# Designs tried in a protein design run: designed miniproteins, single chains, continued (4). Part 61

Each design is a single chain, and the fold is of that chain. pLDDT is the mean over its residues in the fold that is shown.

## One batch from the design tools (miniprotein)

Design m14089
Fold by ESMFold2-Fast:
Structure m14089 (fold): chain A 60 residues (1-60)
Amino acid sequence: EEVKKVVLEGAAKAAELFGQGIGTMMADGEKGRIKASDLFDEANRVAGELERQAAELRAA
């Protein structure tokens, strides 16, 4: 139950950041690509933290 909650919240956050990154790239070209890179890096960090938390919850 708790693992599912953590996974869903993290997945939603990562999806939101990827969506923002794509929209930014389409809007501003080169400037958008730079901003999208930061958003994708943040999404990857969120995904990594989520994976770590899910592993800890499964170990309990």
Scores: mean pLDDT 70

Design m14090
Fold by ESMFold2-Fast:
Structure m14090 (fold): chain A 78 residues (1-78)
Amino acid sequence: ALEARIREVAEAHALASVAQAMEAGFSREEILAAVAETSDEEGRAILERAIARVEAGVAPAEIEEARARYLAAVREIL
């Protein structure tokens, strides 16, 4: 239960954060390099999936929903 919620928070946060970074002009390589020293394999996999989704043209509404899910999950865990 807790691990599943942590993963949901991480995936939602990654999607929202990657979308914001790419809109600001950061490349895939720059985003991955920025977190390389602090990300484990699971964290990197989540980030790479988020990058792939944004590059594939995920809808702005889906990004906004991911942000809302992240905030809701954080409130529930705290």
Scores: mean pLDDT 73

Design m14091
Fold by ESMFold2-Fast:
Structure m14091 (fold): chain A 89 residues (1-89)
Amino acid sequence: DIDKIEDEAAKLFLEIVKKISEATGKDEDDVAEELMSLIVEYIYNGDFEGLREKLLELLKEAGLLSPELEEKVERLVEYIKKIAEKNLK
């Protein structure tokens, strides 16, 4: 069900945005804009592996990398891939 996937992707995205905002002191809106720009770029290129690696790199640089957050990034990328594949048909 794509609607549930979109809802779960949005929740994971906002959780990651909040954690990066809290760790870096940047506004949540600025972090969300930066991450959305990044996600759109990697979707356009079809590079979902690169998107995963880049998101994990950003979390590592922010000192946030943990097994729980790594699993959430993997789920987010998988949901983004499913949404993109449906919209590109």
Scores: mean pLDDT 82

Design m14092
Fold by ESMFold2-Fast:
Structure m14092 (fold): chain A 70 residues (1-70)
Amino acid sequence: MSLEEVRAALDARVEAARRAIEALGEAAAERVRAEVAATREAIARGEIPEELQEPVLEMVARLEEEIARA
């Protein structure tokens, strides 16, 4: 998988989370918060390759923005 493909997948994940939160509110936001926490833990454990950390952190930031709007 190329970095471009990874970024496209992360963008799709953010859009899916945004739509879920828009449709379901707090129930979807709770699930997205769990995913953000798991992703932050993976980064802290060094499980995310360095070349993917920037796009993954950008995804996390965008997901947190969607949660804040819920």
Scores: mean pLDDT 80

Design m14093
Fold by ESMFold2-Fast:
Structure m14093 (fold): chain A 96 residues (1-96)
Amino acid sequence: SEVEELRERLEELIRRNEEKIRELKEELSDNEEVMRQLDSLERTLRGLRERLRWAVEHLDEETQLDVLRSLLEITRSIEEEIDRLREGKLPVPRPV
């Protein structure tokens, strides 16, 4: 079903972003401010997983579709924030 496909895509996107956070935590472990921001984003992704599970269990298929689309949009915004942290905090390669 369309809902099932969208659910799987959203679950994959959340998983990929959780992995990005894990990698950044390893690379930037000495930066307390960045680690705090990454911890906050990780908690937000966990909340999105919980909302996804709740929606699948309690809502009809049409309402699930709307909720899943909203969660996907929120998850994409989180990915942009993760990518900004990565770009803003990683060393810029020196022109050689």
Scores: mean pLDDT 81

Design m14094
Fold by ESMFold2-Fast:
Structure m14094 (fold): chain A 104 residues (1-104)
Amino acid sequence: SMIDELDKLMDRYVSLFNQAVQARQAGDQQRLQQLLAQMRSINDEIVGLLSSMGVPQSTIDDIKSVFDRMLTLLQSPDPTDQLKAMVYAISMSSQIYVEIQRAK
C-alpha cells in the first residue's frame, strides 16, 4: 500500500538523518554532503507519494519547508542548530503521520 511505502521511506530517512548527525559531529564534510543528497532524494519521494495520496498542496509546501530548514540546520557547525534540526524532523514526521491517518 502507499502507507507501507511511506513508512519504508520514513525509516530510511531516519537512518540517513542519524548518519548525517554523526558525519557532522565527526567533521566528515564529504560524507555529510553525500547523506544530504540522499535525504533530498527521499524527501522528493515522500512528497510525491503524499501528493498521490491526495494531501493538499499547502500541507506539502509546509512539509517541504520543514525538510529544507532541517537540511540547512544539519549543515551548521552550531550544536544548537543540530538540536533545532531534530525538532524540525519531529515536526515533519508528525505532519506526515496526520496525513496517513486522514488517508485511511
Scores: mean pLDDT 82

Design m14095
Fold by ESMFold2-Fast:
Structure m14095 (fold): chain A 57 residues (1-57)
Amino acid sequence: PVNSKLFLQALKEFKGDVERARQVLAFAEDYATAFDIPLSEDIFNLAVDVVKLDLKR
């Protein structure tokens, strides 16, 4: 299930860009699942940084 609080935080980080917010959550969820760890704020922040780096190209 999507974490609604993190989705809203991602929307704020990307000025309401729903597609970018979805990319952040997808990355964070995939990362947490791959390493069998809980989805934490640190993982969320990593996901935000990764998506922002993709946008700066």
Scores: mean pLDDT 77

Design m14096
Fold by ESMFold2-Fast:
Structure m14096 (fold): chain A 100 residues (1-100)
Amino acid sequence: DKEKILKLGKEMLERLKKEMKDAAKKGIDAAKAGDFEKAEEYKKGGETLAEVAVLNAKGIGKTIGDEELAEKWAKEVQELAKKLLEEVDKAMEEAKAKAA
């Protein structure tokens, strides 16, 4: 059932997007605390979650035969990842600037 696969895939991608946002928040909090090693760890975790989400989007699209939907979902994940990574990097830069 294509509709069931689509529903489960959408739920999985929304969960991964939430986990990406949670990782970014933890990275920002670590950066503000001056723990730059932990901030980089959460940043890498967020990048890995984004890669998993893109692979899942592509896999779902292939399974249901809707490559355009897969590309749309992959793009949404990539745009979210870029925004979240920029927010973590900015928090690290601002924290370092205040310390020096």
Scores: mean pLDDT 86

Design m14097
Fold by ESMFold2-Fast:
Structure m14097 (fold): chain A 117 residues (1-117)
Amino acid sequence: IAADIEAFVAAVAAQDVAAIRRYGRRILEQTTPENAREVLELLVRGLARHANARLSRETLEAVADFLIEFIERFREVLTSDALGRHLIYSLARWLLYRGHLAGAQRILEAAGLPFRL
């Protein structure tokens, strides 16, 4: 799964929307309640380190759609403790800082978390 997460992050940096959707689907297929936290940590770290350039609206929307589906599917596990909630806020802030306020709001709604800075 780490290789597919690296490929997803590289696709985001390259703004390859088709590849983002492909690797996002592969990540979802490989994610279980037992590994969802590790997947979330790898996504947060990868996006923070390697996807800091200016990104198109289409790229941000493709990323947001994947993250929303991922968070909705594993919400109970991901929001069960402070670390999981912190990581979800980190993803919402990543979208906000790239200019995608709507995506940041949708991620927090998917997690059942209040919109806070």
Scores: mean pLDDT 84

Design m14098
Fold by ESMFold2-Fast:
Structure m14098 (fold): chain A 62 residues (1-62)
Amino acid sequence: MVEKWKGVRKLFEYMMELAGTEDPVEGYKKAKEAGITIKELAKELGLPDSVADLAEQRAKAL
């Protein structure tokens, strides 16, 4: 249970770090602009696709 939240947090922090931003929505947009899918970023961090899907759903809800 706690693991999935840690995974989502890690994925957003990674996207934000790559984009040089503190906004998770901006991090998501920058990843898309770079031609990188959220699933590819999740795989780079060793996270399952379900974490990528949850992170994308959260970003769209903001």
Scores: mean pLDDT 74

Design m14099
Fold by ESMFold2-Fast:
Structure m14099 (fold): chain A 58 residues (1-58)
Amino acid sequence: SLEGLIIKELKKHGYDYMTARGYAKVVVEFYKAGRLEELADFPESVREAFKKALKKLE
């Protein structure tokens, strides 16, 4: 799942599982809603994790 891939990438950035899961759920919600501009206020590590996860699903 996209959420699981984002969690995996965030853990590589040093996030704990609970924090990574929280970010991943919110990011997936904004992605499904077509509101990716909302990610501008997120940490760069979260945005990079999302981009890497999406590329793995192509």
Scores: mean pLDDT 84

Design m14100
Fold by ESMFold2-Fast:
Structure m14100 (fold): chain A 76 residues (1-76)
Amino acid sequence: SEEERRILEELARRVRAFHDELSKYKPEDITPELLAEIVRRHFGERVAEAYRDYLEGKITLQEFDEVLREEVRRRL
């Protein structure tokens, strides 16, 4: 659908910006706290919280994906 296409395009833009910022750091300098902060900057606080919960095993990858898609849709 047109909505799904817009979500994927916006997600792709944010993922590229996220990777560009992450690439400025050495892998050994990327702490869980720094990673969460970069996620927050590019995807917002709700996605950063969900990502932390996913990494801690509190939610599934599918539940994380649902939060990510909802947040991107909300910002279209």
Scores: mean pLDDT 82

Design m14101
Fold by ESMFold2-Fast:
Structure m14101 (fold): chain A 68 residues (1-68)
Amino acid sequence: MSPGEKLYHKYMEEFAELVKKLNVPKELADEAMRRMLELATRYARGEISLEEMEKGLKEILEEVKKKA
């Protein structure tokens, strides 16, 4: 598994636990998943660095925590 795939998997797992724990609304969860997938896709295409992907993933998780 590439460093990017491992990082993405880690944040997706943390996201899934947050959705379960905080009973995140489906619309908010779906939007967050879409944004996370977009970051992973941009990284896979070489458009952003691993560090930029991690920063974006962290920001999405913090937004979900605040809105839930």
Scores: mean pLDDT 83

Design m14102
Fold by ESMFold2-Fast:
Structure m14102 (fold): chain A 90 residues (1-90)
Amino acid sequence: MEFPEMRDLEEQRRRAEEEAERLVAEGVKEAVLSGSGAGALVALGAAEELAKRGIPARVEPTFSDAALAAAGLTREEYEAAIAALSARIA
């Protein structure tokens, strides 16, 4: 089995952690993070790390309502799934 996206996700996660630490060091008071697909989970991880350090952070997923409907998902189901995955990663 091949999962080339896993390697890229690990690299993006490392960059997200480095970015979160850099923002903390710069004294950022609020952050907005965005990503698509696997990048959305990486952004959620970075936002969680910032929140643990007292910096309000939010994530704007790039999935449209049309894309979610095509996958047979409601926005509520998608957000619940992302929250569950974020909790497992954190």
Scores: mean pLDDT 61

Design m14103
Fold by ESMFold2-Fast:
Structure m14103 (fold): chain A 100 residues (1-100)
Amino acid sequence: SMDEQARRELELALELAIETLEELIKNPNASEKEKTIALFRLIAASSELWLARKRSTDPELQELAERAIELVKEAIKALINNDIEALKKVLEELKELREE
């Protein structure tokens, strides 16, 4: 179904965001190139979450996607500000959202 496809797209986007944040947290001295790659990965994850939200007819899945999009936006802001503690907080919230 479209909702099954949207769920899978949401799960893949969440995993991309989580893996990106885990790499940034493991390497707090990441180069500008590594940070730029991470930024593009987070933008890609946000785009995939927006697509999942748009394709879904399930209000619960739409709400999960909206919450994930906001968390990815917070991660992008934290990355730009070099705020490692904010990145850690967003990572934990994305992991909790993944288990819902």
Scores: mean pLDDT 88

Design m14104
Fold by ESMFold2-Fast:
Structure m14104 (fold): chain A 90 residues (1-90)
Amino acid sequence: MTREDELAAGRAALEALREEIREALERGELSEEEAETLLELLERVERELERLGAGEITVEEVEEAVKPYYEKAKEALEKLRAIMHKRHEA
């Protein structure tokens, strides 16, 4: 797998997560506030992945830039992960 393949996979994963968040919000499994926090995290990750793909930053700099958004979204992310896991087992 090349860096370009990894970035393409990352972008596809972000789009899939946005759809999961939208569906969970529609089902009432996530609050509007939780969904907004998760979408802010995904938007930041997407922006930093674009910069990584352009050669402007390193993977380490992506991790540092995303960390504050991840910490803010951590509880909502764990909840989303549980929702997705439950769907996969059904």
Scores: mean pLDDT 78

Design m14105
Fold by ESMFold2-Fast:
Structure m14105 (fold): chain A 120 residues (1-120)
Amino acid sequence: SFEEIIELLRETIEKLEKLKQLVEDNAPDEEIKKQLEEITKLVEETIRKIKEEAEKSKGEIKKRLEEIAKELEKYQKYSTKKLLEALKNNDREYLKEVLEEEIAIHEKIIEVLEYLKKKE
């Protein structure tokens, strides 16, 4: 359901904000990496739920959900690579910037999903 997808996206934002705080507090790389792995699993579950909702939908709503799922998959692969590279290079400032970008993308997806929900 749209409700479940929005809840997963909000949970992901909360974990991203907590990870950003861990980076600020100079937490060990192992702890940061563990949190990144948990976030990756949540994003993969979110993509799965979006695809499932798209399969149950028709017309423009189906098309928009399929587009969101593809963009989220593309961004997740790209952001994960950037975050791991930043961690390897001890670039905590860049890591925070990537996390802030990921939060903003998830917030935009929530807005689109809330709009689509009102049309059903």
Scores: mean pLDDT 86

Design m14106
Fold by ESMFold2-Fast:
Structure m14106 (fold): chain A 87 residues (1-87)
Amino acid sequence: MKKYSEEEIEKLLEKNLESAKKLGIDKPVVMVVLVKFEEENGKIKLEFDKVIVTKEGEKTVEHIVLEGERKELEEKLRELEKELKEL
């Protein structure tokens, strides 16, 4: 899997917001934004903000911290992605 920089993730999120605006989606959109990436001694720490986007603007509803080795992080990210798709 490609390592995404913070800038690449922000671009993907902006593209999703533009797509939602073009489709006239009037329902709240749940997004997960990567806010911090740290790698030390083969351990990775990722910090995400779970954001609800509405007509009124953005609201952070949860701060998520994932820590571990690359394989553990890949599993935790898959679980987070599944939770977001079930909403």
Scores: mean pLDDT 66

Design m14107
Fold by ESMFold2-Fast:
Structure m14107 (fold): chain A 59 residues (1-59)
Amino acid sequence: GPAAEKAEEAARKAREALAAGDAQAFQTYGNQAWEYAKKAEEEGGESAKRGREAALQAG
């Protein structure tokens, strides 16, 4: 669902920031990934799982 997709997008940006050495951006996008993962839990099922996996990959 939309929240899971946003969690995956935020996790991707967090990893790109980490690779670039941008600690502030990494923290910001990591927090967004966790926020969207919580919203994806409300969507349930596969979206909840995808949101959790994205947040874990973000840090």
Scores: mean pLDDT 84

Design m14108
Fold by ESMFold2-Fast:
Structure m14108 (fold): chain A 86 residues (1-86)
Amino acid sequence: MEKVEEYERKARAYEDILNELKEAGQKVLDRLQSEAEEAAKKNPETAKRIQARLDDFQAAFDKVLSDIEKKLNEYREKAEKLRKEL
């Protein structure tokens, strides 16, 4: 029935969003990490400040990814259960 396909399509949409966000976020994190490493080479105190901001951003980003991943898993589980119930 179409309902299984609908849940699978929604799960795939969340998976695509999750993958795009992971890639974009990783590029931001890599840039901040690179800046922290350059700063550490010149001034360790400035590097600590940048690292603190990086850690804060990483925590917020991980929270967003976790919330999206929960939605993805919920739809995947619903699709699988419906497919099994067939």
Scores: mean pLDDT 80

Design m14109
Fold by ESMFold2-Fast:
Structure m14109 (fold): chain A 108 residues (1-108)
Amino acid sequence: MMEKKLELIEKAIEKALELRKNKDYKTLQEGVEKVREGKLEEAAELGGISLIVYIANNLTEKEELEKLLKFLEEQIEKLKKSDEEEAKELAEQLEVTVKRIKELLEKL
């Protein structure tokens, strides 16, 4: 269900921002490892934003990819409105993910 996937993505983004502000890079690295294991709920709790690409690669329907793209663009706008450097850096990383999702959409 798409709503659950978007909820995991939002949680991962919020946690990634929190951990970056606290310079907790070890926990962020654990999040990346959980994505590799396919443990997306655990990855989200550890700020594993690479779960977004994992989710996108497993979406086969154009409508779902378009919904994911719109959601990410809204999250990026929110981060760009922040005066915090970590939020701007996270927004730049998410823009790379948006480009990847647009490439997937062009192939469908």
Scores: mean pLDDT 85

Design m14110
Fold by ESMFold2-Fast:
Structure m14110 (fold): chain A 116 residues (1-116)
Amino acid sequence: GTQQLVSLLSEALSAPLSEDLINQIVELIQAQFPDLPISASELKEHLEKALNYLQENPNPTLEEIDKLEPLVRILVISIQILLSTDEERRLELFTHLTDLKPSLPPELQELFEVLF
């Protein structure tokens, strides 16, 4: 469930990324969102990019996030929303994610609708 996903994502940001940890996160995302319109391998590749980015940039600005490729951008924002304890920051991130939806390719718009 969501608590297990939050726990694994928190672990992924505090230690070097392991293949097993990334596979566990991908499996949980697929279990929670079975209608996700992306392959497991594509999700894994972009999740690795998002987690590596957040390890180097733990508190990225919206401007910095906007420089990322679209799927990595969605994953970075989604991870930050799940892990943030700051209600103002969560609202800022969710608002920004909603504002990005019209500019996303159709397949990523479907991803947004499945996740949120």
Scores: mean pLDDT 79

Design m14111
Fold by ESMFold2-Fast:
Structure m14111 (fold): chain A 95 residues (1-95)
Amino acid sequence: MEEAVRVGREAARLALEHGQSPEEAGTVGGTAAARAGASLPEAVALALEIAGKLEAAEKALKSDDEEALRLLREELGPIAARSVERAYRAAQERG
């Protein structure tokens, strides 16, 4: 959990350094965290935090998977929500 969120923060930092917006960097970070094994609420909260949506990020941490994805979709749009959800599902599948 802590390691997965750290991986997501590093991915977001690199995205920002390469000129992506905070919302794009949030999506990258949340997707990377989910891929690395973070729960959906943790990955969504990270994406929202990096995008500057601090109140939504706090709500996501206290939410179930469905509500966390709803908050991400509302704040960052359907592409961001789908990216994080697909990464989470892929991480749960045995490769």
Scores: mean pLDDT 86

Design m14112
Fold by ESMFold2-Fast:
Structure m14112 (fold): chain A 86 residues (1-86)
Amino acid sequence: SEEELLEELKERIEEAAKKGIDALLEELDRIAELAREKNLSAEVVNELILHALKLAEELGVDRESLARIIGAALRIIGAQLEAELK
């Protein structure tokens, strides 16, 4: 179940990235809401963030876009932490 969810979310990140940086950022923000609502495990959140950063590196995004992706990753971490601490 959790493994299936991880693969589904990774695929969503990859498909969003093909549409451009704004679509990728929007998908990462949707994942932050999922982390808050579904109490995603730290393991799943870590794998999703690493996947997004690896994808950004492979796509050769510029420094500004990379900073925005890192910002979105931090929002996902914050949402997951909020869900766990409640």
Scores: mean pLDDT 82

Design m14113
Fold by ESMFold2-Fast:
Formats: C-alpha cells, structure tokens, sequence
Structure m14113 (fold): chain A 76 residues (1-76)
C-alpha cells in the first residue's frame, strides 16, 4: 500500500541527503523527494495525513542535513 512506498521513499531521501555536499544540493534532493511523495500519494490514493507526515519527515531530514553540513564545513 502507498504508506509502504512512502516509508521507502523517506529512507531513500535519508541516504541521498547523507551524500549531499551543499545546501543547494540538499534543497534539490528535498524538492525531488517531496514531489515524488506527492505523486505516489495521488497514484495510490494515500490519506492526506500520511502524505503530510511524509513531507514533514523529508523536511526534517533536509534541515538536519543542512545543520550537519554547516558543522562539517566549520570544522574543516
């Protein structure tokens, strides 16, 4: 069901964000996965509450990735 697809998408977003080298790359990954989440939700008729949670999870991962990247750049 669409919830499983969205969970897998969030995991994929997490790993892609770990490899990001710039805030711009993080934002591009964020937007791409949010767009894919919306497309999956529409195709599989996923409840809006589940989609909202998925988008929030992707946003949270992106903000955390930016924070870690900034800390890494300061330490370098």
Amino acid sequence: MGEAELTILVLKAYFDLLGAESPEEIDAIREQYKKEAEEIAKKLNVPESVLKQTLADIDGLAEEAKRRLEERRRAA
Scores: mean pLDDT 83

Design m14114
Fold by ESMFold2-Fast:
Structure m14114 (fold): chain A 95 residues (1-95)
Amino acid sequence: MIDSLPAEEQEKLRKEIAEKAKKIEEMRKKGEPLSKIYLEMVNFHLKLEGIKLPKELKERLNEIIERAAENPEDEKVNEEVEKEMEELLKEYEKL
C-alpha cells in the first residue's frame, strides 16, 4: 500500500506539471508580463517543494524555471524550456 502511494503522487504531479507548462507557454504566446509568468512559476515550484520527489527531478525543474526567468524574451530559451519540460514529464512517467 505505502509502496504504491508514491506512484499515485507522481501521476498527480505529472498532470500538474503538464497543465502548468501549457499555461506558462500560453501566457508567453499572449505576451503576458514577465512578473505574472514568474509568479506562476514560483508558486508551482513552492507547491512541488511540499512533495517528496527524486532530487535529480527537482534540480532539473529548478534549472528550467531559473533559465526561463533569466531569459523571458529569448525564443530559443523558451523552446529549450518546453523540450526539457517534455523530457521531465517522460522521467516522471518512468517512476
Scores: mean pLDDT 63

Design m14115
Fold by ESMFold2-Fast:
Structure m14115 (fold): chain A 104 residues (1-104)
Amino acid sequence: DNDVLADFYAAMAKHYLKKAKQALDEGNYEEAIRNLEKALDFAVLAGNAGRYDDAIEILKEVKKLATELAEKARSDGNTELAQKAEDIVKRAEEAIELINKVKA
């Protein structure tokens, strides 16, 4: 039973997701982006290691928070930040689609 590394990746993804949510709540959008990118990267690693359901759950939350961040950035006129958040949304969506395809 060699699932320790996969569980570690899922735990790290959840940790960075929590940090991203905290940064977003505080209005620290640049820190929220950095933590969402880390959460995305670890969620993809968890998915690649066979934790499909955990990875999809985390990626859906990353997509949700990144979508919210993109809307806030556009409202503030911060086009660069909105584009970074939209990139994370797209990457999360593509990762969910790929994992679902492998799982089926």
Scores: mean pLDDT 88

Design m14116
Fold by ESMFold2-Fast:
Structure m14116 (fold): chain A 88 residues (1-88)
Amino acid sequence: MSVEEAKERLIEMVKTLKSPFNEKQKEELVKFIKEAKLTLEQLEDLGKKLLQLSHYPEPLTEAIVESVLANSKLSEEHKKKLKEILLG
């Protein structure tokens, strides 16, 4: 599977996410996935982390987001951007 194909699949998954994600967060996540330099392993890991976050109640707290992202394969810069999207 190509990085571009993995990004497309992840973007489609993000569009199907419900609470605790709002439309603005989903738009910012789609933009992040399109623009960020991510490996296949990072894209797969991000998908798993987003699904994990989908099981939490609204609103997402900093503690929940940090706990989920702490075990991710993402770079520190990518984690920081995701925290801004999910908590802003």
Scores: mean pLDDT 82

Design m14117
Fold by ESMFold2-Fast:
Structure m14117 (fold): chain A 64 residues (1-64)
Amino acid sequence: LVERAENLIRTAEETAEKGLISEEEKRQMLNEARKLIEEAYERGELSKAEFQELMERIKKVEEA
């Protein structure tokens, strides 16, 4: 879950910066990553600090 979420965030960062995806596609990827992170946190796979860090990273990419 965490690894897939991190890969989605990274891909969104890289492809959006290069203008290779639309804002809608970027939002969809970030929403999927957010769901995976929330699921991992619910399963106890992430600490609260790790959860907050990944969520802030998503927010920064979304606001860029």
Scores: mean pLDDT 77

Design m14118
Fold by ESMFold2-Fast:
Structure m14118 (fold): chain A 62 residues (1-62)
Amino acid sequence: LPLEVLKALAAMGQALLDAPDDVESRIEAIRKAAEEYLAKTTDPELKAQIRQWAENAIADLA
C-alpha cells in the first residue's frame, strides 16, 4: 500500500477511537478523516483507494 493510504487508514482509526460510542458519531468521524486526506492528495488512484476503504468501513458500522 502507498504510504499516503496507510496514513489515511491510521487517521480514520484514530478518529474512531476518539469518537463517541454511537454508530452515527463513528460514521461521521471516518468521513471527516477521509475527507481531510482526500483534500491533501492529488493522485486519483490514491483518492479512489482511500474512498473505497472509508466506504467499506462505514458499511461495516451500519
Scores: mean pLDDT 76

Design m14119
Fold by ESMFold2-Fast:
Structure m14119 (fold): chain A 71 residues (1-71)
Amino acid sequence: SMDAEREAIVDKVLKEREGITLDDLDKTTQEELLDQAKGVDIQKAIDAGIVTEEHLKLLEEIEARAKELEA
């Protein structure tokens, strides 16, 4: 499913930059990061210090590409 694909993308980004996984975060933080991958609240992710603006742009690009493949 698309949610599982988004989780995999977020987990990969966190692992590459922060050296952690989604499972290392509490459930609320996991949900916030997944929502931010949908472009809902970029500022919260930046304020949390877990995801950078560069990572959020990468997630936005990946989501756009995924939508193109669904079409």
Scores: mean pLDDT 57

Design m14120
Fold by ESMFold2-Fast:
Structure m14120 (fold): chain A 65 residues (1-65)
Amino acid sequence: SAFDQIMQHINQAIRSVTVDGDIQRGQQHLNQARDIFNQNRDNLSVSQYVSVSLSIIGTELTLEL
């Protein structure tokens, strides 16, 4: 599902930065998550929308650290 793809990219973004120290790959995965989210907003449940929005914000904050 789109939700699973977004969450997979968020997980890869966090791991790229926190495990591999690769900010560029982290940013690429975060951008992919945002693109899928923007294309699929109307197809997400309210709980999925909230979960994705919070995860994107948390990932953005991780990239700022």
Scores: mean pLDDT 84

Design m14121
Fold by ESMFold2-Fast:
Structure m14121 (fold): chain A 74 residues (1-74)
Amino acid sequence: MPIELDFDVPVAPGQGERGAAAIKPVVEAAGGSARAVGDSVHVQATARDGAAAQRLVRDIFDAMREAGVEVLPG
């Protein structure tokens, strides 16, 4: 069953736009969207199954880390 993802990733102050830009290619490859909302990045995507959803979430966090974006505990 496809899994719908709709979540916010809190980031360090002023890093929302950088975070959104860093994950945009990953999220768009999954047919989704990412946008900065203040100091958070809002992600909407649909994954094929649970394994695909887990891979997408991991790839999102990896992309943020590679871009030097500090992810805060939500």
Scores: mean pLDDT 82

Design m14122
Fold by ESMFold2-Fast:
Structure m14122 (fold): chain A 81 residues (1-81)
Amino acid sequence: EELKKRRIELLERMKETAKKNGLDEASKYFEEAIEALKNGDWETAAELTQKALEIMYKEAKEKGLYDLYFRAKFILDISKK
Protein backbone atom coordinates (compact mmCIF):
# COMPACT_ATOMS: atom_id res chain seq x y z
CA GLU A 1 0.00 0.00 0.00
CA GLU A 2 2.68 2.51 -1.07
CA LEU A 3 0.01 4.93 -2.32
CA LYS A 4 -1.69 5.06 1.10
CA LYS A 5 1.69 5.55 2.84
CA ARG A 6 2.62 8.45 0.53
CA ARG A 7 -0.80 10.10 0.96
CA ILE A 8 -0.52 9.90 4.76
CA GLU A 9 2.99 11.41 4.60
CA LEU A 10 1.72 14.28 2.42
CA LEU A 11 -1.24 14.96 4.73
CA GLU A 12 1.10 14.97 7.76
CA ARG A 13 3.27 17.62 6.07
CA MET A 14 0.18 19.72 5.30
CA LYS A 15 -1.03 19.37 8.91
CA GLU A 16 2.34 20.62 10.23
CA THR A 17 2.34 23.54 7.77
CA ALA A 18 -1.17 24.59 8.85
CA LYS A 19 -0.26 24.29 12.56
CA LYS A 20 2.99 26.25 12.09
CA ASN A 21 1.01 29.12 10.54
CA GLY A 22 -1.64 29.17 13.31
CA LEU A 23 -4.35 27.46 11.23
CA ASP A 24 -5.34 25.08 14.02
CA GLU A 25 -8.79 24.24 12.57
CA ALA A 26 -7.30 23.25 9.19
CA SER A 27 -4.59 21.25 11.00
CA LYS A 28 -7.27 19.33 12.95
CA TYR A 29 -9.12 18.38 9.75
CA PHE A 30 -5.87 17.16 8.15
CA GLU A 31 -5.30 14.99 11.25
CA GLU A 32 -8.83 13.55 10.95
CA ALA A 33 -8.21 12.90 7.23
CA ILE A 34 -5.02 10.96 8.12
CA GLU A 35 -7.02 8.85 10.60
CA ALA A 36 -9.72 8.11 8.00
CA LEU A 37 -7.09 7.13 5.43
CA LYS A 38 -5.37 4.79 7.94
CA ASN A 39 -8.76 3.10 8.39
CA GLY A 40 -9.12 2.68 4.60
CA ASP A 41 -11.91 5.26 4.32
CA TRP A 42 -10.70 7.12 1.22
CA GLU A 43 -14.03 8.95 0.72
CA THR A 44 -14.07 10.47 4.23
CA ALA A 45 -10.34 11.26 3.96
CA ALA A 46 -10.97 13.14 0.68
CA GLU A 47 -13.89 15.09 2.20
CA LEU A 48 -11.88 16.06 5.30
CA THR A 49 -8.87 17.03 3.17
CA GLN A 50 -11.03 19.29 0.98
CA LYS A 51 -12.58 20.90 4.07
CA ALA A 52 -9.11 21.52 5.56
CA LEU A 53 -7.95 23.10 2.28
CA GLU A 54 -11.05 25.35 2.12
CA ILE A 55 -10.39 26.55 5.68
CA MET A 56 -6.69 27.06 4.85
CA TYR A 57 -7.61 28.99 1.68
CA LYS A 58 -10.00 31.34 3.52
CA GLU A 59 -7.84 31.96 6.61
CA ALA A 60 -4.60 32.33 4.62
CA LYS A 61 -6.26 35.01 2.46
CA GLU A 62 -7.57 36.86 5.54
CA LYS A 63 -4.15 36.74 7.25
CA GLY A 64 -2.16 37.70 4.13
CA LEU A 65 -0.38 34.32 3.98
CA TYR A 66 -0.33 34.33 0.19
CA ASP A 67 2.01 31.33 -0.23
CA LEU A 68 -0.51 29.14 1.63
CA TYR A 69 -3.43 30.83 -0.16
CA PHE A 70 -2.02 29.98 -3.61
CA ARG A 71 -1.02 26.42 -2.59
CA ALA A 72 -4.48 25.68 -1.15
CA LYS A 73 -6.23 27.20 -4.19
CA PHE A 74 -4.05 25.19 -6.61
CA ILE A 75 -4.82 21.90 -4.82
CA LEU A 76 -8.55 22.70 -4.64
CA ASP A 77 -8.61 23.55 -8.36
CA ILE A 78 -6.88 20.25 -9.26
CA SER A 79 -9.23 18.20 -7.02
CA LYS A 80 -12.26 19.44 -9.02
CA LYS A 81 -10.98 17.60 -12.13
Scores: mean pLDDT 77

